# Ledger of designs, part 50: designed miniproteins, single chains, continued (2)

Each design is a single chain, and the fold is of that chain. pLDDT is the mean over its residues in the fold that is shown.

## One batch from the design tools (miniprotein)

Design m5826
Fold by ESMFold2-Fast:
Structure m5826 (fold): chain A 77 residues (1-77)
Amino acid sequence: MLTDEQLDRVIAEVEKALKEDPNNADAYLVLGKLYYQRGEYEKALEYFRKAIELDPSNEKAKQLLAEVEQKLAERRA
């Protein structure tokens, strides 16, 4: 289990990797997972959508997108 400080560090490292390769679908998937762990579902949603845009065959990203959409719907209800 990562602490919030460890999550922030990993997020910064992945964001740096994306600045070097903005088309890295796997990096967007990882960012989505990290923001999901932080409870930032709206940011997680954006990153999962970007991962799917770059790699539409990524079934894991599609599954995680559906999970985040459900979490956001539950929070609004």
Scores: mean pLDDT 80

Design m5827
Fold by ESMFold2-Fast:
Structure m5827 (fold): chain A 81 residues (1-81)
Amino acid sequence: AAPAPKTVKFDLTENSSIDEILELLEKYAREQGLSEEEVEKLRKEVEKVARELKAKGASTDDIAKAGYHIVLEAIQKKKAE
């Protein structure tokens, strides 16, 4: 069945890399019906934002939340138009 979760849980630790966050968000985006092209664009956008936040001392949770917001906006945009 197609998943429609209101929130996503991350299998993340304080030692999780940006790549692990990207993998989880990419999987979530695919499950929500985004195309491969849209997923790849999101991956690049989230990676850029995540690295910038990491450089500024943001926590793994903050980075994951920022990435999740980017993915949610893309999903909502796809559903609305």
Scores: mean pLDDT 71

Design m5828
Fold by ESMFold2-Fast:
Structure m5828 (fold): chain A 96 residues (1-96)
Amino acid sequence: SNAAELAEEARLAAEAEAMAARAVEAYKEIVRKNPEASEEELIEKVVEWLKTELHMSDADLEALRKLLAGAKSEEERLEAMRQAGVRAAARRVAAA
């Protein structure tokens, strides 16, 4: 019986999805609260939020800063934020 393994996998997947949703919502809120901000100012606010709230490493934050600056659409920025949240959840599991 692999029911316990399936239940644990489902729990970890749910945690990753919750963290992804949290990162995406934070991005949308930062954009909403700063309608006059430049792209560079928005990226810095997003990076600061991820550092303080999700405790992401400087290496992961630098990689994300480059992805956000290079993004060609809002869809690409939202996907980068979703992946940042998933990565933050994975880092927490590895640290435990």
Scores: mean pLDDT 83

Design m5829
Fold by ESMFold2-Fast:
Order: structure tokens, then C-alpha cells, then sequence
Structure m5829 (fold): chain A 65 residues (1-65)
């Protein structure tokens, strides 16, 4: 499971991904989202990794990217 520090880092990466997508920077947004997923998986938290992948896919669809 993620530590509190790892969970915060994942959340910050997710926020950066969202901000990049809202700015129209799909490449940067995808990179931050991949970093968040990788961090969650490295910590052994597959449920969090899947949740991040799902939310990011929905955000891409919502923004038409």
C-alpha cells in the first residue's frame, strides 16, 4: 500500500496531469499520469494504479483529447 508521502506524490502528479490536459498539452498530461501509475504499481498498489488509469481515460474523453 502507498505511504502517505507516496499517496501525496501520486495526487500531485495527478493534479499536474489534469492541469496539462486542461492547457491542451496531451503529451505532458499523459507523462504525468504514467508517472503516477508507475509510482502506485512500484508501491504494490494495483487498485490505485487502475483507478488512476480509469480517471485519466475519462478526463481525456471529457476534454476531447
Amino acid sequence: MLSEEEAKEVSELGKKATEALEAGDKETGIRYAQEAVELARKAGDEATARAIEYEFKRLLEELGL
Scores: mean pLDDT 79

Design m5830
Fold by ESMFold2-Fast:
Structure m5830 (fold): chain A 69 residues (1-69)
Amino acid sequence: MRGALMSMVNAVMNALISQGKYDEAQELGERADELIDKYEEYSKKGDFEGARKTLDELHKLISDGALKV
């Protein structure tokens, strides 16, 4: 799962970079890394609600980034 999430983030970041939106790509990468780490932490602890909310935030972040491309 982590690899698939990172692939989606990297795809949007690369699209932003290709348009010269380097700052937006950097912000997306940093926030996505934080959310992926939190998702793994909640999953490890069995906090399924925390994990689900973190995935929802990550999906929103990726979608918002894609809209800026």
Scores: mean pLDDT 80

Design m5831
Fold by ESMFold2-Fast:
Structure m5831 (fold): chain A 104 residues (1-104)
Amino acid sequence: NAEELLKQGIEALKNGDYETAVKLFEEAAKKGSGRLKADALTVLGIAYMKLGEYEKALEYFKEALKIDPKNPNARSAYAYVLFKTGKVDEAIKIIEEMVKEAEA
């Protein structure tokens, strides 16, 4: 099921097996819905980021945030890749909004 695929993918990600992690997270995202799908898309983006595929990573983080806009892992990872790709002002804006929400 989607939850089991997500757990297997996270283990592959921790072990540096990013190619296997991508395949498992793609299947988890296809089978999951709601928050589980958003989480799967978030870690799929992280796996692509580890592979140096920042454009794919950004796309999956955007997809995750469409489903779960306040997902802290997706927002943090998205800001990180924006920073890594030179979009520093966009990254700072996301971090500032997260800080404002934490202070509320």
Scores: mean pLDDT 85

Design m5832
Fold by ESMFold2-Fast:
Structure m5832 (fold): chain A 85 residues (1-85)
Amino acid sequence: SKKQEVMLENNPLSEEELLEKIKEYEEKLKKNPNDWKAYLKRGEYYFKLGKYEEAIEYYQKALELNPNNIEAKANLEASKFLLSE
């Protein structure tokens, strides 16, 4: 990844922007409940909001649909680690 992309990924979105993204992916999942990428993205936004229990739920659902996804496994492990501290 380019250094600029890494900096953007590490720059926190506002709580309002995160909540809007969560709602967007909730609506996507209502239309297609088997969209593992939408579960992964919803988990990512909950993670950024500090809602690690919800992030874990959505990463687990992404892995149920795509068990070999390395990103979802890594994000699930990170969320569990942060919740346990």
Scores: mean pLDDT 78

Design m5833
Fold by ESMFold2-Fast:
Structure m5833 (fold): chain A 99 residues (1-99)
Amino acid sequence: NATQEAIEKARRLLNEGKYDEAIEVAKKAEDSPEAQVILARAYLHKGELDKAVEWAKKALELDPTNPEAKYVLLQVAFALRDQGREEEADEVIELANKA
């Protein structure tokens, strides 16, 4: 279907490092947790950590056990710690541990 085609295309673009294009395509299916984790991963790769957390949280609201969304949150937490943003990193780790 159109939603699955958008998700498959966004995932290919993400794997090719075409993060802006992946975001544009994934937003067409943004109500899907699979598209939401693609958005989270693309924003993570762009260094837009706050947006990565936002989309990972949305994916966990629809699929609380989603391992890819939890993985994104852990990667964001590591990046935040590398930037000296330790309190924000701890908050993100708590989100990953709760789901």
Scores: mean pLDDT 86

Design m5834
Fold by ESMFold2-Fast:
Structure m5834 (fold): chain A 51 residues (1-51)
Amino acid sequence: DEEIEKLAKEGKLDEAVELYAKRTGNKSILIGYYYARGDYEKAKKLLEEAK
């Protein structure tokens, strides 16, 4: 997706990953992203919502 690539190239990785997850319906990629960057509370909240 051109919009996601543009956000990633601009260094807006958070926005790029969120947009990708929203368009694909794949919340696991978003959970993994927040966990990898150290945002454990947000990752845990998303994991609970995915049940």
Scores: mean pLDDT 76

Design m5835
Fold by ESMFold2-Fast:
Structure m5835 (fold): chain A 55 residues (1-55)
Amino acid sequence: SNAENAALAEALGRVAEAHGDLATAADYYRSAASLSTGERRERLEARYQEIEARL
């Protein structure tokens, strides 16, 4: 499902971020946002923009 896929993408984004792979983390958070709606989408969009600003 989109919700399950969004959760997996977000988890992978966090793993990449913990590894210092900010570009990969941003890609996963962007994917998670595209699979999400409402406040969750807004939060994930804000997160990948914050990470991209650090690139």
Scores: mean pLDDT 84

Design m5836
Fold by ESMFold2-Fast:
Structure m5836 (fold): chain A 68 residues (1-68)
Amino acid sequence: SLAEFLASLSELEKKLLELQGRGFEATQAEDWLAVAEVAEELAELVEETDPALAERLREEARRLRERA
């Protein structure tokens, strides 16, 4: 049902906000390894809906790990 779909979307939105907060804090601390981990987790969450974005996030995470 639409209500079940919206409930699932709200849970996804909560997780995205949590990851966005962690990413912001890690970036402020210049903890690029932590930023890469957040990007990898974001990629996993969006893979079903936007696989192109998921792949870009994984590539960015790889570059961040190289910097760290």
Scores: mean pLDDT 80

Design m5837
Fold by ESMFold2-Fast:
Structure m5837 (fold): chain A 81 residues (1-81)
Amino acid sequence: MKEFEELVKKALEYAGKGQEYLKKKDYKKALEYYKKALEYLEKALPLAPPEEQSAIEEAIKSAKEVIKELEEKLKEEEKKK
C-alpha cells in the first residue's frame, strides 16, 4: 500500500512538472517529465489493488497520449528551424 501510494505520488509530481513546462512552451522538458511520470505509473500498476488498477491503466494511457502529442510538437518545432 505505502509503496503504491509513493509511486503514484511521484508520478503526479512529475506530471505536475510536465504541465508547468507545457505552460512555458518548453515541450522538450515537458516530454522528459511526462516520461518520468509514465515510468512511475508503470511501476505502480503491478502494485495496484484491483479497484484502482483500471484508474492506473487509464492514467498510463493518458500519459502515453500526451507523450505522443509532445513528440509531434517537437518535430513540428524542428521543422521551423
Scores: mean pLDDT 82

Design m5838
Fold by ESMFold2-Fast:
Structure m5838 (fold): chain A 69 residues (1-69)
Amino acid sequence: SELEREIELALLKASGGSEYVPVDKAIEVLEKEFGIPREIAEEAISRVPLDEQGLVNARELAKAVVELL
């Protein structure tokens, strides 16, 4: 999906090129850049495993978000 790729790239940019993004930052990017409601962003994050630091993977989150739309 084009949207999935655009979301992944925006998350990577917001994290300074890291594949792992802080949850609060990911929610902010999804809401501000894509108009995705906080409730949907939080639901998508809940379906994706977090790393040992509590960060979410940009690619996995982008896929989960698109699956909820």
Scores: mean pLDDT 87

Design m5839
Fold by ESMFold2-Fast:
Structure m5839 (fold): chain A 77 residues (1-77)
Amino acid sequence: EAEELAKKLEEAIAEAKALTADDLPEGVDAEKVLAAIKEALPLLEEALEAAKAGDLEKAKELAEEALAILAETGKEL
């Protein structure tokens, strides 16, 4: 489970880092979306480190915090 979670976090981090305003549809608030991703990235990276260390509880907690940031931004869009 830790290895699977780490793989998913690595994929999510890579996708988030690759995302640009050009990848977002016209009419979406790209500034808000990119700002939320930038805020969530450090939490996802810490979650990845925790998952690699086998600390699944910490990894899930940090990932949930990152998802909460993205969910709040989604409600404003």
Scores: mean pLDDT 75

Design m5840
Fold by ESMFold2-Fast:
Structure m5840 (fold): chain A 74 residues (1-74)
Amino acid sequence: SMMKKEEAAKAVDEVVEEAVAKTKDEDLKEHIKTAGKVVKDHAVRNGWSAEEARKATEKAIESVKLNHERQKAK
């Protein structure tokens, strides 16, 4: 059971790390990291698979990027 939680947490961390590495905006990096922490907590708490955690993290990061662009346009 603990191993599955570690796999889900690692999947979130890997997606966040890749997204942060490709991002140059420091504010956006922080938002991506924060979204990753929220998804990780939910994935571990709810027993998500690594694949479910990865997909949820990708969607969360996409939403963060879209919101960041909208805020910069205001």
Scores: mean pLDDT 82

Design m5841
Fold by ESMFold2-Fast:
Structure m5841 (fold): chain A 91 residues (1-91)
Amino acid sequence: SYKEKALEHLEKAKEAIEEGKFKEAAKHTLEAVDAAEPLLPEEVRKKAVNLAVAASILAVAAAISEGEDKEISRKAALELLEELKEIVRKA
């Protein structure tokens, strides 16, 4: 289903962040929201897209950062992915 595909991409995005593969994480995050699009009403879709874009930006920020800044961006990206996962789960 679209929901299962979206959740699979979100899990892959989370795993990619945990492995330091931040570009791969951004790719999977965007693929997740694309897969979820048919399941989401317009207002929820806007929120999901904004969360996915924000998480992707934070993943890229983690890729180009070092030390504490990298960890702050990494943790923030994971938090936004969990919010996106809840939106998809409730769809």
Scores: mean pLDDT 87

Design m5842
Fold by ESMFold2-Fast:
Structure m5842 (fold): chain A 89 residues (1-89)
Amino acid sequence: MKKTIELKVEGEGSPEAQKAGERAKKYADEANKVLAPQGIEVKLDIKKPKDVGKMGALAGEFKGMVEHPEQAEEALANAKRIADEIEKE
């Protein structure tokens, strides 16, 4: 069965955090292409991220899914945790 995970990130962004958010979205789109055969879909809505470090960590998890699709479940759990932390700011 297809598994869909939605991650929402909002905040008053800085230009640096915005660029990190754009990279996270790009890697999420790439992860969706790689994980589609496994029935995994990631939706990421980033408006104005504040924290460059957390946005970088989120991008890293999505990049990890692209490089290691066999570890996608763990990377998705980590990405959700990071996104939840960003949303609470």
Scores: mean pLDDT 70

Design m5843
Fold by ESMFold2-Fast:
Structure m5843 (fold): chain A 81 residues (1-81)
Amino acid sequence: SLIEKADELIRQGVIAEKQGDYKKAVELFKKAAELYEKGGDYRSAARAYRAAAEIARNKLGDEKTAEELEKKAEELLKKAE
């Protein structure tokens, strides 16, 4: 299922982050968020985008990407209501 694939990508993203591969972690969390969104799990999608945003800002210094991902998370949380 899309949710099971997204969960696998989250696990891979956590491993990448622990290994210091922050660019890979961001891409894995973004891909997981896309799959959660397609599966209708807007809350999990928002959490994945926020995780990616935190790494982009705090580890990569990429404020623009962080703001874009935070905006996606906020929009998805409105759909979860």
Scores: mean pLDDT 90

Design m5844
Fold by ESMFold2-Fast:
Structure m5844 (fold): chain A 85 residues (1-85)
Amino acid sequence: SLADELAAVLAELRTVLSPEAVATLETILREILAAIEAGDRERVEDALDALDAAVRQLLPTLSPEAAARLRALRARIRALVERAV
């Protein structure tokens, strides 16, 4: 399921991000799932914009290796969501 795939991405994020950063992204991922379940396309797009904004804020605070991993995981989240809607 999409929820299981996003949970797997979140587990990988826990290996590269602080607990506070993970909590922020987990809140956004829960909102994405809720918006998809509601069939609310505008709400999904708003949640994906929030994901992009959070990633942009986190990237300068990370090592180059962690930043590359976060970019890859963000791309995977977007691809999973686009296939689900």
Scores: mean pLDDT 87

Design m5845
Fold by ESMFold2-Fast:
Structure m5845 (fold): chain A 62 residues (1-62)
Amino acid sequence: MRYRVTIVGDKPGLLSDGSTVEKGAVLEATSYRLRSDGEYVITLADGRLLVVSPEDVEITAL
């Protein structure tokens, strides 16, 4: 399944390659899960992982 991931909070998301994504960024994802610490771990369409707080992101099924 495909998802649109939009960063809506002021806290940037952290990518597995060490880069960050800021408010207003729109990314495509294949899956996401809630980690035990309350953060989302989102698998992007390019294979990178994105870690964000649920309050800082909107996820829409495509």
Scores: mean pLDDT 85

Design m5846
Fold by ESMFold2-Fast:
Structure m5846 (fold): chain A 58 residues (1-58)
Amino acid sequence: SMAEEARKWLLENIDKLSELERNVLMALVYNPDKSLEEIAKQLGVTPEEVERVLERVR
């Protein structure tokens, strides 16, 4: 699942992630049913930023 992939990526790359990227991955883990647009809005970032993080996790 997306949340499982986000969690694995976070654990493997936590010290190399920006604060923004960490916040995106945490939001994905805790809100697996939210759309990318809702997560982006919640965090005050663009949907493209969320998609970029997800692209690395897949």
Scores: mean pLDDT 75

Design m5847
Fold by ESMFold2-Fast:
Structure m5847 (fold): chain A 68 residues (1-68)
Amino acid sequence: GGDARATLAAALRAAQAGDAAAGASGEWEFMKDPGATEEQRELARRGLEAALAGDAAASAVHLKQALE
């Protein structure tokens, strides 16, 4: 398994840079990580949904909440 927090941090940086597709990829990888909590997976899922809708800013908000 990867470092779930590092994967989310990379996805957050991509989303903050406006790269919704790269953010979505990182969120998808994070959701399958066994080190993630259910609450973190739910926040990552919401971020993924926002990224798929093209809303990188909303994706970044959800990813930041998952890292708190």
Scores: mean pLDDT 72

Design m5848
Fold by ESMFold2-Fast:
Structure m5848 (fold): chain A 83 residues (1-83)
Amino acid sequence: MTREQLDAEVEAALHVMQAALYRKIAENYLKKGDFEKASEAYRLAAEHYRRAAEILEQAGLDPETVERFRKLAEEYEKKAEEV
């Protein structure tokens, strides 16, 4: 593993952590009936999952993880539109 690949894994991991945080924020807003803020938080979660997938793919890392994060991005984009 090169330094560039390690840096990519770290950057992708930070985006995954942000996506998980925004998912929890969205779920909390849904419980409070704040659908607009929940939608925004789901959209941000989707964006971070997509960014993580792009970083890993460009670094040539873990195609299965790339596919998983792309599916998560699509799922949370859909949730953002449905709330």
Scores: mean pLDDT 87

Design m5849
Fold by ESMFold2-Fast:
Structure m5849 (fold): chain A 86 residues (1-86)
Amino acid sequence: SAIQSYKQAIKLNPNFAKAHYNLGIAYFYEGNVKEAIKSYKKAIELSPDNKDLAADANFALYFIYRIMGDIEKAEKAFKKGIKHLR
């Protein structure tokens, strides 16, 4: 599965920010919102110099928080995402 493939990539390289981001997408697609949020936050943490990945992960958090009805967290994530314009 996609989730198992990304987990294996992370075992080989725990700091592979893109793998954490992709794991977030896979968890969200499977409906595991809590694990998706954790994975996106980890991708942001591991990519301080990767503006594109940080933006994408923050926009993913924005959409998730909107779905959850957490408007304050959604707005904060959106503002962080927009600061990392491509």
Scores: mean pLDDT 84

Design m5850
Fold by ESMFold2-Fast:
Structure m5850 (fold): chain A 62 residues (1-62)
Amino acid sequence: HMDELVKRANELDEEFRKLVKEGAPQEEIDKVFDELVETYAEILKQAVDNAIERSKKLEEER
């Protein structure tokens, strides 16, 4: 799950860099950048949720 989000972020970063290098329309660059930001936000949320769940499991096993 997390690995797929990281792969998506890497693909979007490469696409963003390619569009900037090729001088693509700003609208296309903005779309890819927005998706990249949203993907990083999801990665952060998953990391926080995983940390909370791990903490709760450690308490329940005691």
Scores: mean pLDDT 79

Design m5851
Fold by ESMFold2-Fast:
Structure m5851 (fold): chain A 116 residues (1-116)
Amino acid sequence: APMKTYTAEVEVPGYDADDRFVGSLRIKLTYSEDNVYTLEVQWLDAEGRLLARRVTTARTLGEIGEALVAALEPFRERGWTLVGFPNMTAIIDALKAGKNIKGIEEAEKVWREAVA
């Protein structure tokens, strides 16, 4: 049988200290049934132009967490705020339960259901 794969895709908007839109962080997290995680991160400017892209493949959540922290660093160093950043633990639990997630609103719903 073909190996099943589940994906979460979210685009998180970033804002400066004056609440001006400065760009977004596009996150794609894929879980496959062989317990492999793939994290793809794209940094977009305010015009939606791709500035950088990174892909990390790992078998541990620790490695995915480290890659995610590294992806957030350019925004933190600039004092920019990512609004509506998803709870990644809730996302991972949903993917492992056989759910796909698309957009911030679905990610927020998954988090609300996990804490209910």
Scores: mean pLDDT 84

Design m5852
Fold by ESMFold2-Fast:
Structure m5852 (fold): chain A 86 residues (1-86)
Amino acid sequence: MTIVITLENASPGTAIAAIGVATEGYLSGGTMESKVEGDTHTFTATGASDKAVADALQLGKEVEKDGGKVTVTQSGDTLSVRIVDP
């Protein structure tokens, strides 16, 4: 599965956690790519493990609990998690 994590106005903690999830996907035999455009950071990991998928969803829940906005979309083999910090 491919995981795409998009962060807007990310705190350093949220960004580090997202890098961790993307790195887990890479270490599972996939690829990892990061892109920064202004206040938007996008991390793409292919070949993601079930653990990496669970960690991406958990990151979204923690940010939502802290008042951020989270959108989760699955299309085919791609899980997209968009996080907007407050």
Scores: mean pLDDT 77

Design m5853
Fold by ESMFold2-Fast:
Structure m5853 (fold): chain A 65 residues (1-65)
Amino acid sequence: MEKEKKAKELLERLKKEIPGVVGIEFEGNKVTIYIKDATVGQLLLAMGVATELELLGLEAEIILL
């Protein structure tokens, strides 16, 4: 429960900070984040969120469109 709550909070933060996030998919423990038209700073933020998700035991993947 705590892990799922933290993951949801991280993804909510990501969507607020990066308008270019066009989709987020869950497949078991894998989270795929689709981003279009992101700045370098927004990509660094997305990488930071992906790292935090991996520390929670999830597999995070960022796909640039």
Scores: mean pLDDT 80

Design m5854
Fold by ESMFold2-Fast:
Structure m5854 (fold): chain A 98 residues (1-98)
Amino acid sequence: SEVDRIREALRFLTEKFTEIINLAKEGKPKDEIISLMKEAFDELIATLPELREELQKIYDETVEKIKKASNEERVKIIFDTLKKVTLLLQDKIDEAEK
């Protein structure tokens, strides 16, 4: 079902972003963080092609912020991105249940 597909995407999102947040906390290089973020968004877009435009926009904005951010600021940026994508996916679950 569409709801089950979106719920699977939410689980994947939570797991991958938890991994990325932990790597950012460990001070991993920005290029590694951006690479993992790209992998996560590419998989989300493949799973939810109807959200491609919204997901691509969030990804592009996040990458620009990470490139300009200190190591300490990167953790917050990744958390803010996780929140934005989670809210987007939750809204689509709510729409699909109508």
Scores: mean pLDDT 85

Design m5855
Fold by ESMFold2-Fast:
Structure m5855 (fold): chain A 107 residues (1-107)
Amino acid sequence: MEEKARELATKAMEAFRAGKVDEAISYLKEALKLAGVSEEEINRIVELVRKMAAGDPEAARELARLMDEYRRQGPKGQLVAGILGAVAAGIAERMGLTPEEFARLTQ
C-alpha cells in the first residue's frame, strides 16, 4: 500500500504541475485513502489543496502546519506528510515559486 500511495502522490504532483487540478485531486484522494486517512479528513485536505492551487497563501500555511502535525504521528503520518508535500511542490512549481519563495510562505 505505501508504494502505491507514493506512486499516486507523484501522479498528483505531476497533474498539479500540468494544471490538471481535477485529475490531481483524484490521485490525491486515492493516495490519502491508501494511507488510512478518513473520508472526512480527506475532504478537508482537498478543500485546502484547492484553495492553495487558486493562490490562497493562508491555505498554503495551513497545509504546511498540517504536514508538520502528520510528520509527528509516526510512519503513517510521515507517509501522509510526504503525499501533501508532493502535492504542495507541484502547485508551487505551477505558480512559478522557487523552493525559497515556497519556504517563506510556509513559515
Scores: mean pLDDT 80

Design m5856
Fold by ESMFold2-Fast:
Structure m5856 (fold): chain A 98 residues (1-98)
Amino acid sequence: AAELARKAAELAIEAAKEALKKAETLEAINKAIAAALNGAGALFLVEHGGDAAEAAEAALSAGENALEAAKLAGGDEKGIELGKKAIELGRKGLELAR
């Protein structure tokens, strides 16, 4: 569970970085920032032995925001793929933690 949350958070942060390079609107920027913050929170929980379900929920939220940011920032295929993979791993982590 914790390892899936970590991987999901890392992928979501990467997707957010790609979206920020291409973001032209406040909406896209805000979604990318939300993804980065939730991803950082998930990583912090994993690294400090926090609740695995809470970490997975944060990582899932990060992935969802990263996917939206990538779509708003011109639909970069790499960013969309990373966001979708982050969501998949976050969901699996959450299911295993419950």
Scores: mean pLDDT 82

Design m5857
Fold by ESMFold2-Fast:
Structure m5857 (fold): chain A 86 residues (1-86)
Amino acid sequence: SMKKKAKEYYEKGLKLFKEGKYEEAAEYFDKAIELDPYLAEAHYYRGEALYKLGKYDEALLDYITALYLDPSNKKAEEKLKEVQEK
């Protein structure tokens, strides 16, 4: 299943993110999104990884997409406001 494989890539990205490997994490979130573009949490955590890398404009787009796909994501809403102040 593409959806199952997307979740697997997302989980690998999340592990790399926790290790501080933000570029590698973003690559795995890219793979997850390629297989399941509606996986809101993958857009959110790619935004988080890009934010850690100082790529604020790219992070902003990911937070917008995450919030569009999951309007209940308060973390994405908070980060969207934070990035807009930069």
Scores: mean pLDDT 89

Design m5858
Fold by ESMFold2-Fast:
Structure m5858 (fold): chain A 74 residues (1-74)
Amino acid sequence: IDEEDIKRALAEIYLAIGNLLMKKGDFEGAVEAYEKALELDPSNATAYRNLADAYEKLGDTEKAERWRQKAEEL
């Protein structure tokens, strides 16, 4: 296990935390968790889509569209 393997594992954990927070209706917390996942693994298209969904739930349509476009570019 090297640094990249550790970052990928931590990114998966933050992605899971974000998903749990989405289920709870804590959309602000979900945004923070997904942003942490993307800091660790910026190539994770799923995290970008989930971040966009969280912003949509917060009513921030402009950020939601931006992050959906980012996911499509990957």
Scores: mean pLDDT 84

Design m5859
Fold by ESMFold2-Fast:
Structure m5859 (fold): chain A 65 residues (1-65)
Amino acid sequence: MSLLELAEAAREKGLEAERAGDLEAALRHYTQAGKLFAATLGSDHPRAQEAAARARALARELGLS
């Protein structure tokens, strides 16, 4: 499995956790997706930025920022 495929899987798990209301799991998965997208596509790539921004928003919602 490629790192890009792992990043996509992590983003999908984040979306699933968010839909289930599991914000802590969503944060973990979006954080992982952002790191993997940044590693494969660059930290300035829209997919990396979107995953990182969603993780930051979830961290703020959970009082972790």
Scores: mean pLDDT 85

Design m5860
Fold by ESMFold2-Fast:
Structure m5860 (fold): chain A 69 residues (1-69)
Amino acid sequence: SAQLEEALALAEEMGRLMREGAPLEEVEKVLDRIRELAAKAPPEVQAEVDTLLGLAEAELRRLREEREA
């Protein structure tokens, strides 16, 4: 599915930004794009995209906590 492929590519980009120490707002912009994609996902890939979004949100929360410590 094009939506699932795009979501995976966005998740990879988010991971790259996190590894490179990009600003939180830059990482959050990629997460917002994943959220938009999840909202538009067809039922066939909704579960996979929702799972990916949940993992991405958990990683951003973890990163935020880590950088504020």
Scores: mean pLDDT 83

Design m5861
Fold by ESMFold2-Fast:
Structure m5861 (fold): chain A 51 residues (1-51)
Amino acid sequence: SMEEERKKRLAEYRKKVKEINEKLSDPNLTQEEARKLIDEYLKLRRELGRE
């Protein structure tokens, strides 16, 4: 069932989003690095259908 695969994928993506948010909270992060993290977050959001 595709539903089981979707649940596993969503759990993994939730972990990735948390990691991105933690990295974005780093005050020593460069603007360029922050942009890359934001791009990754937007990619994850599109894959989840949350545009």
Scores: mean pLDDT 78

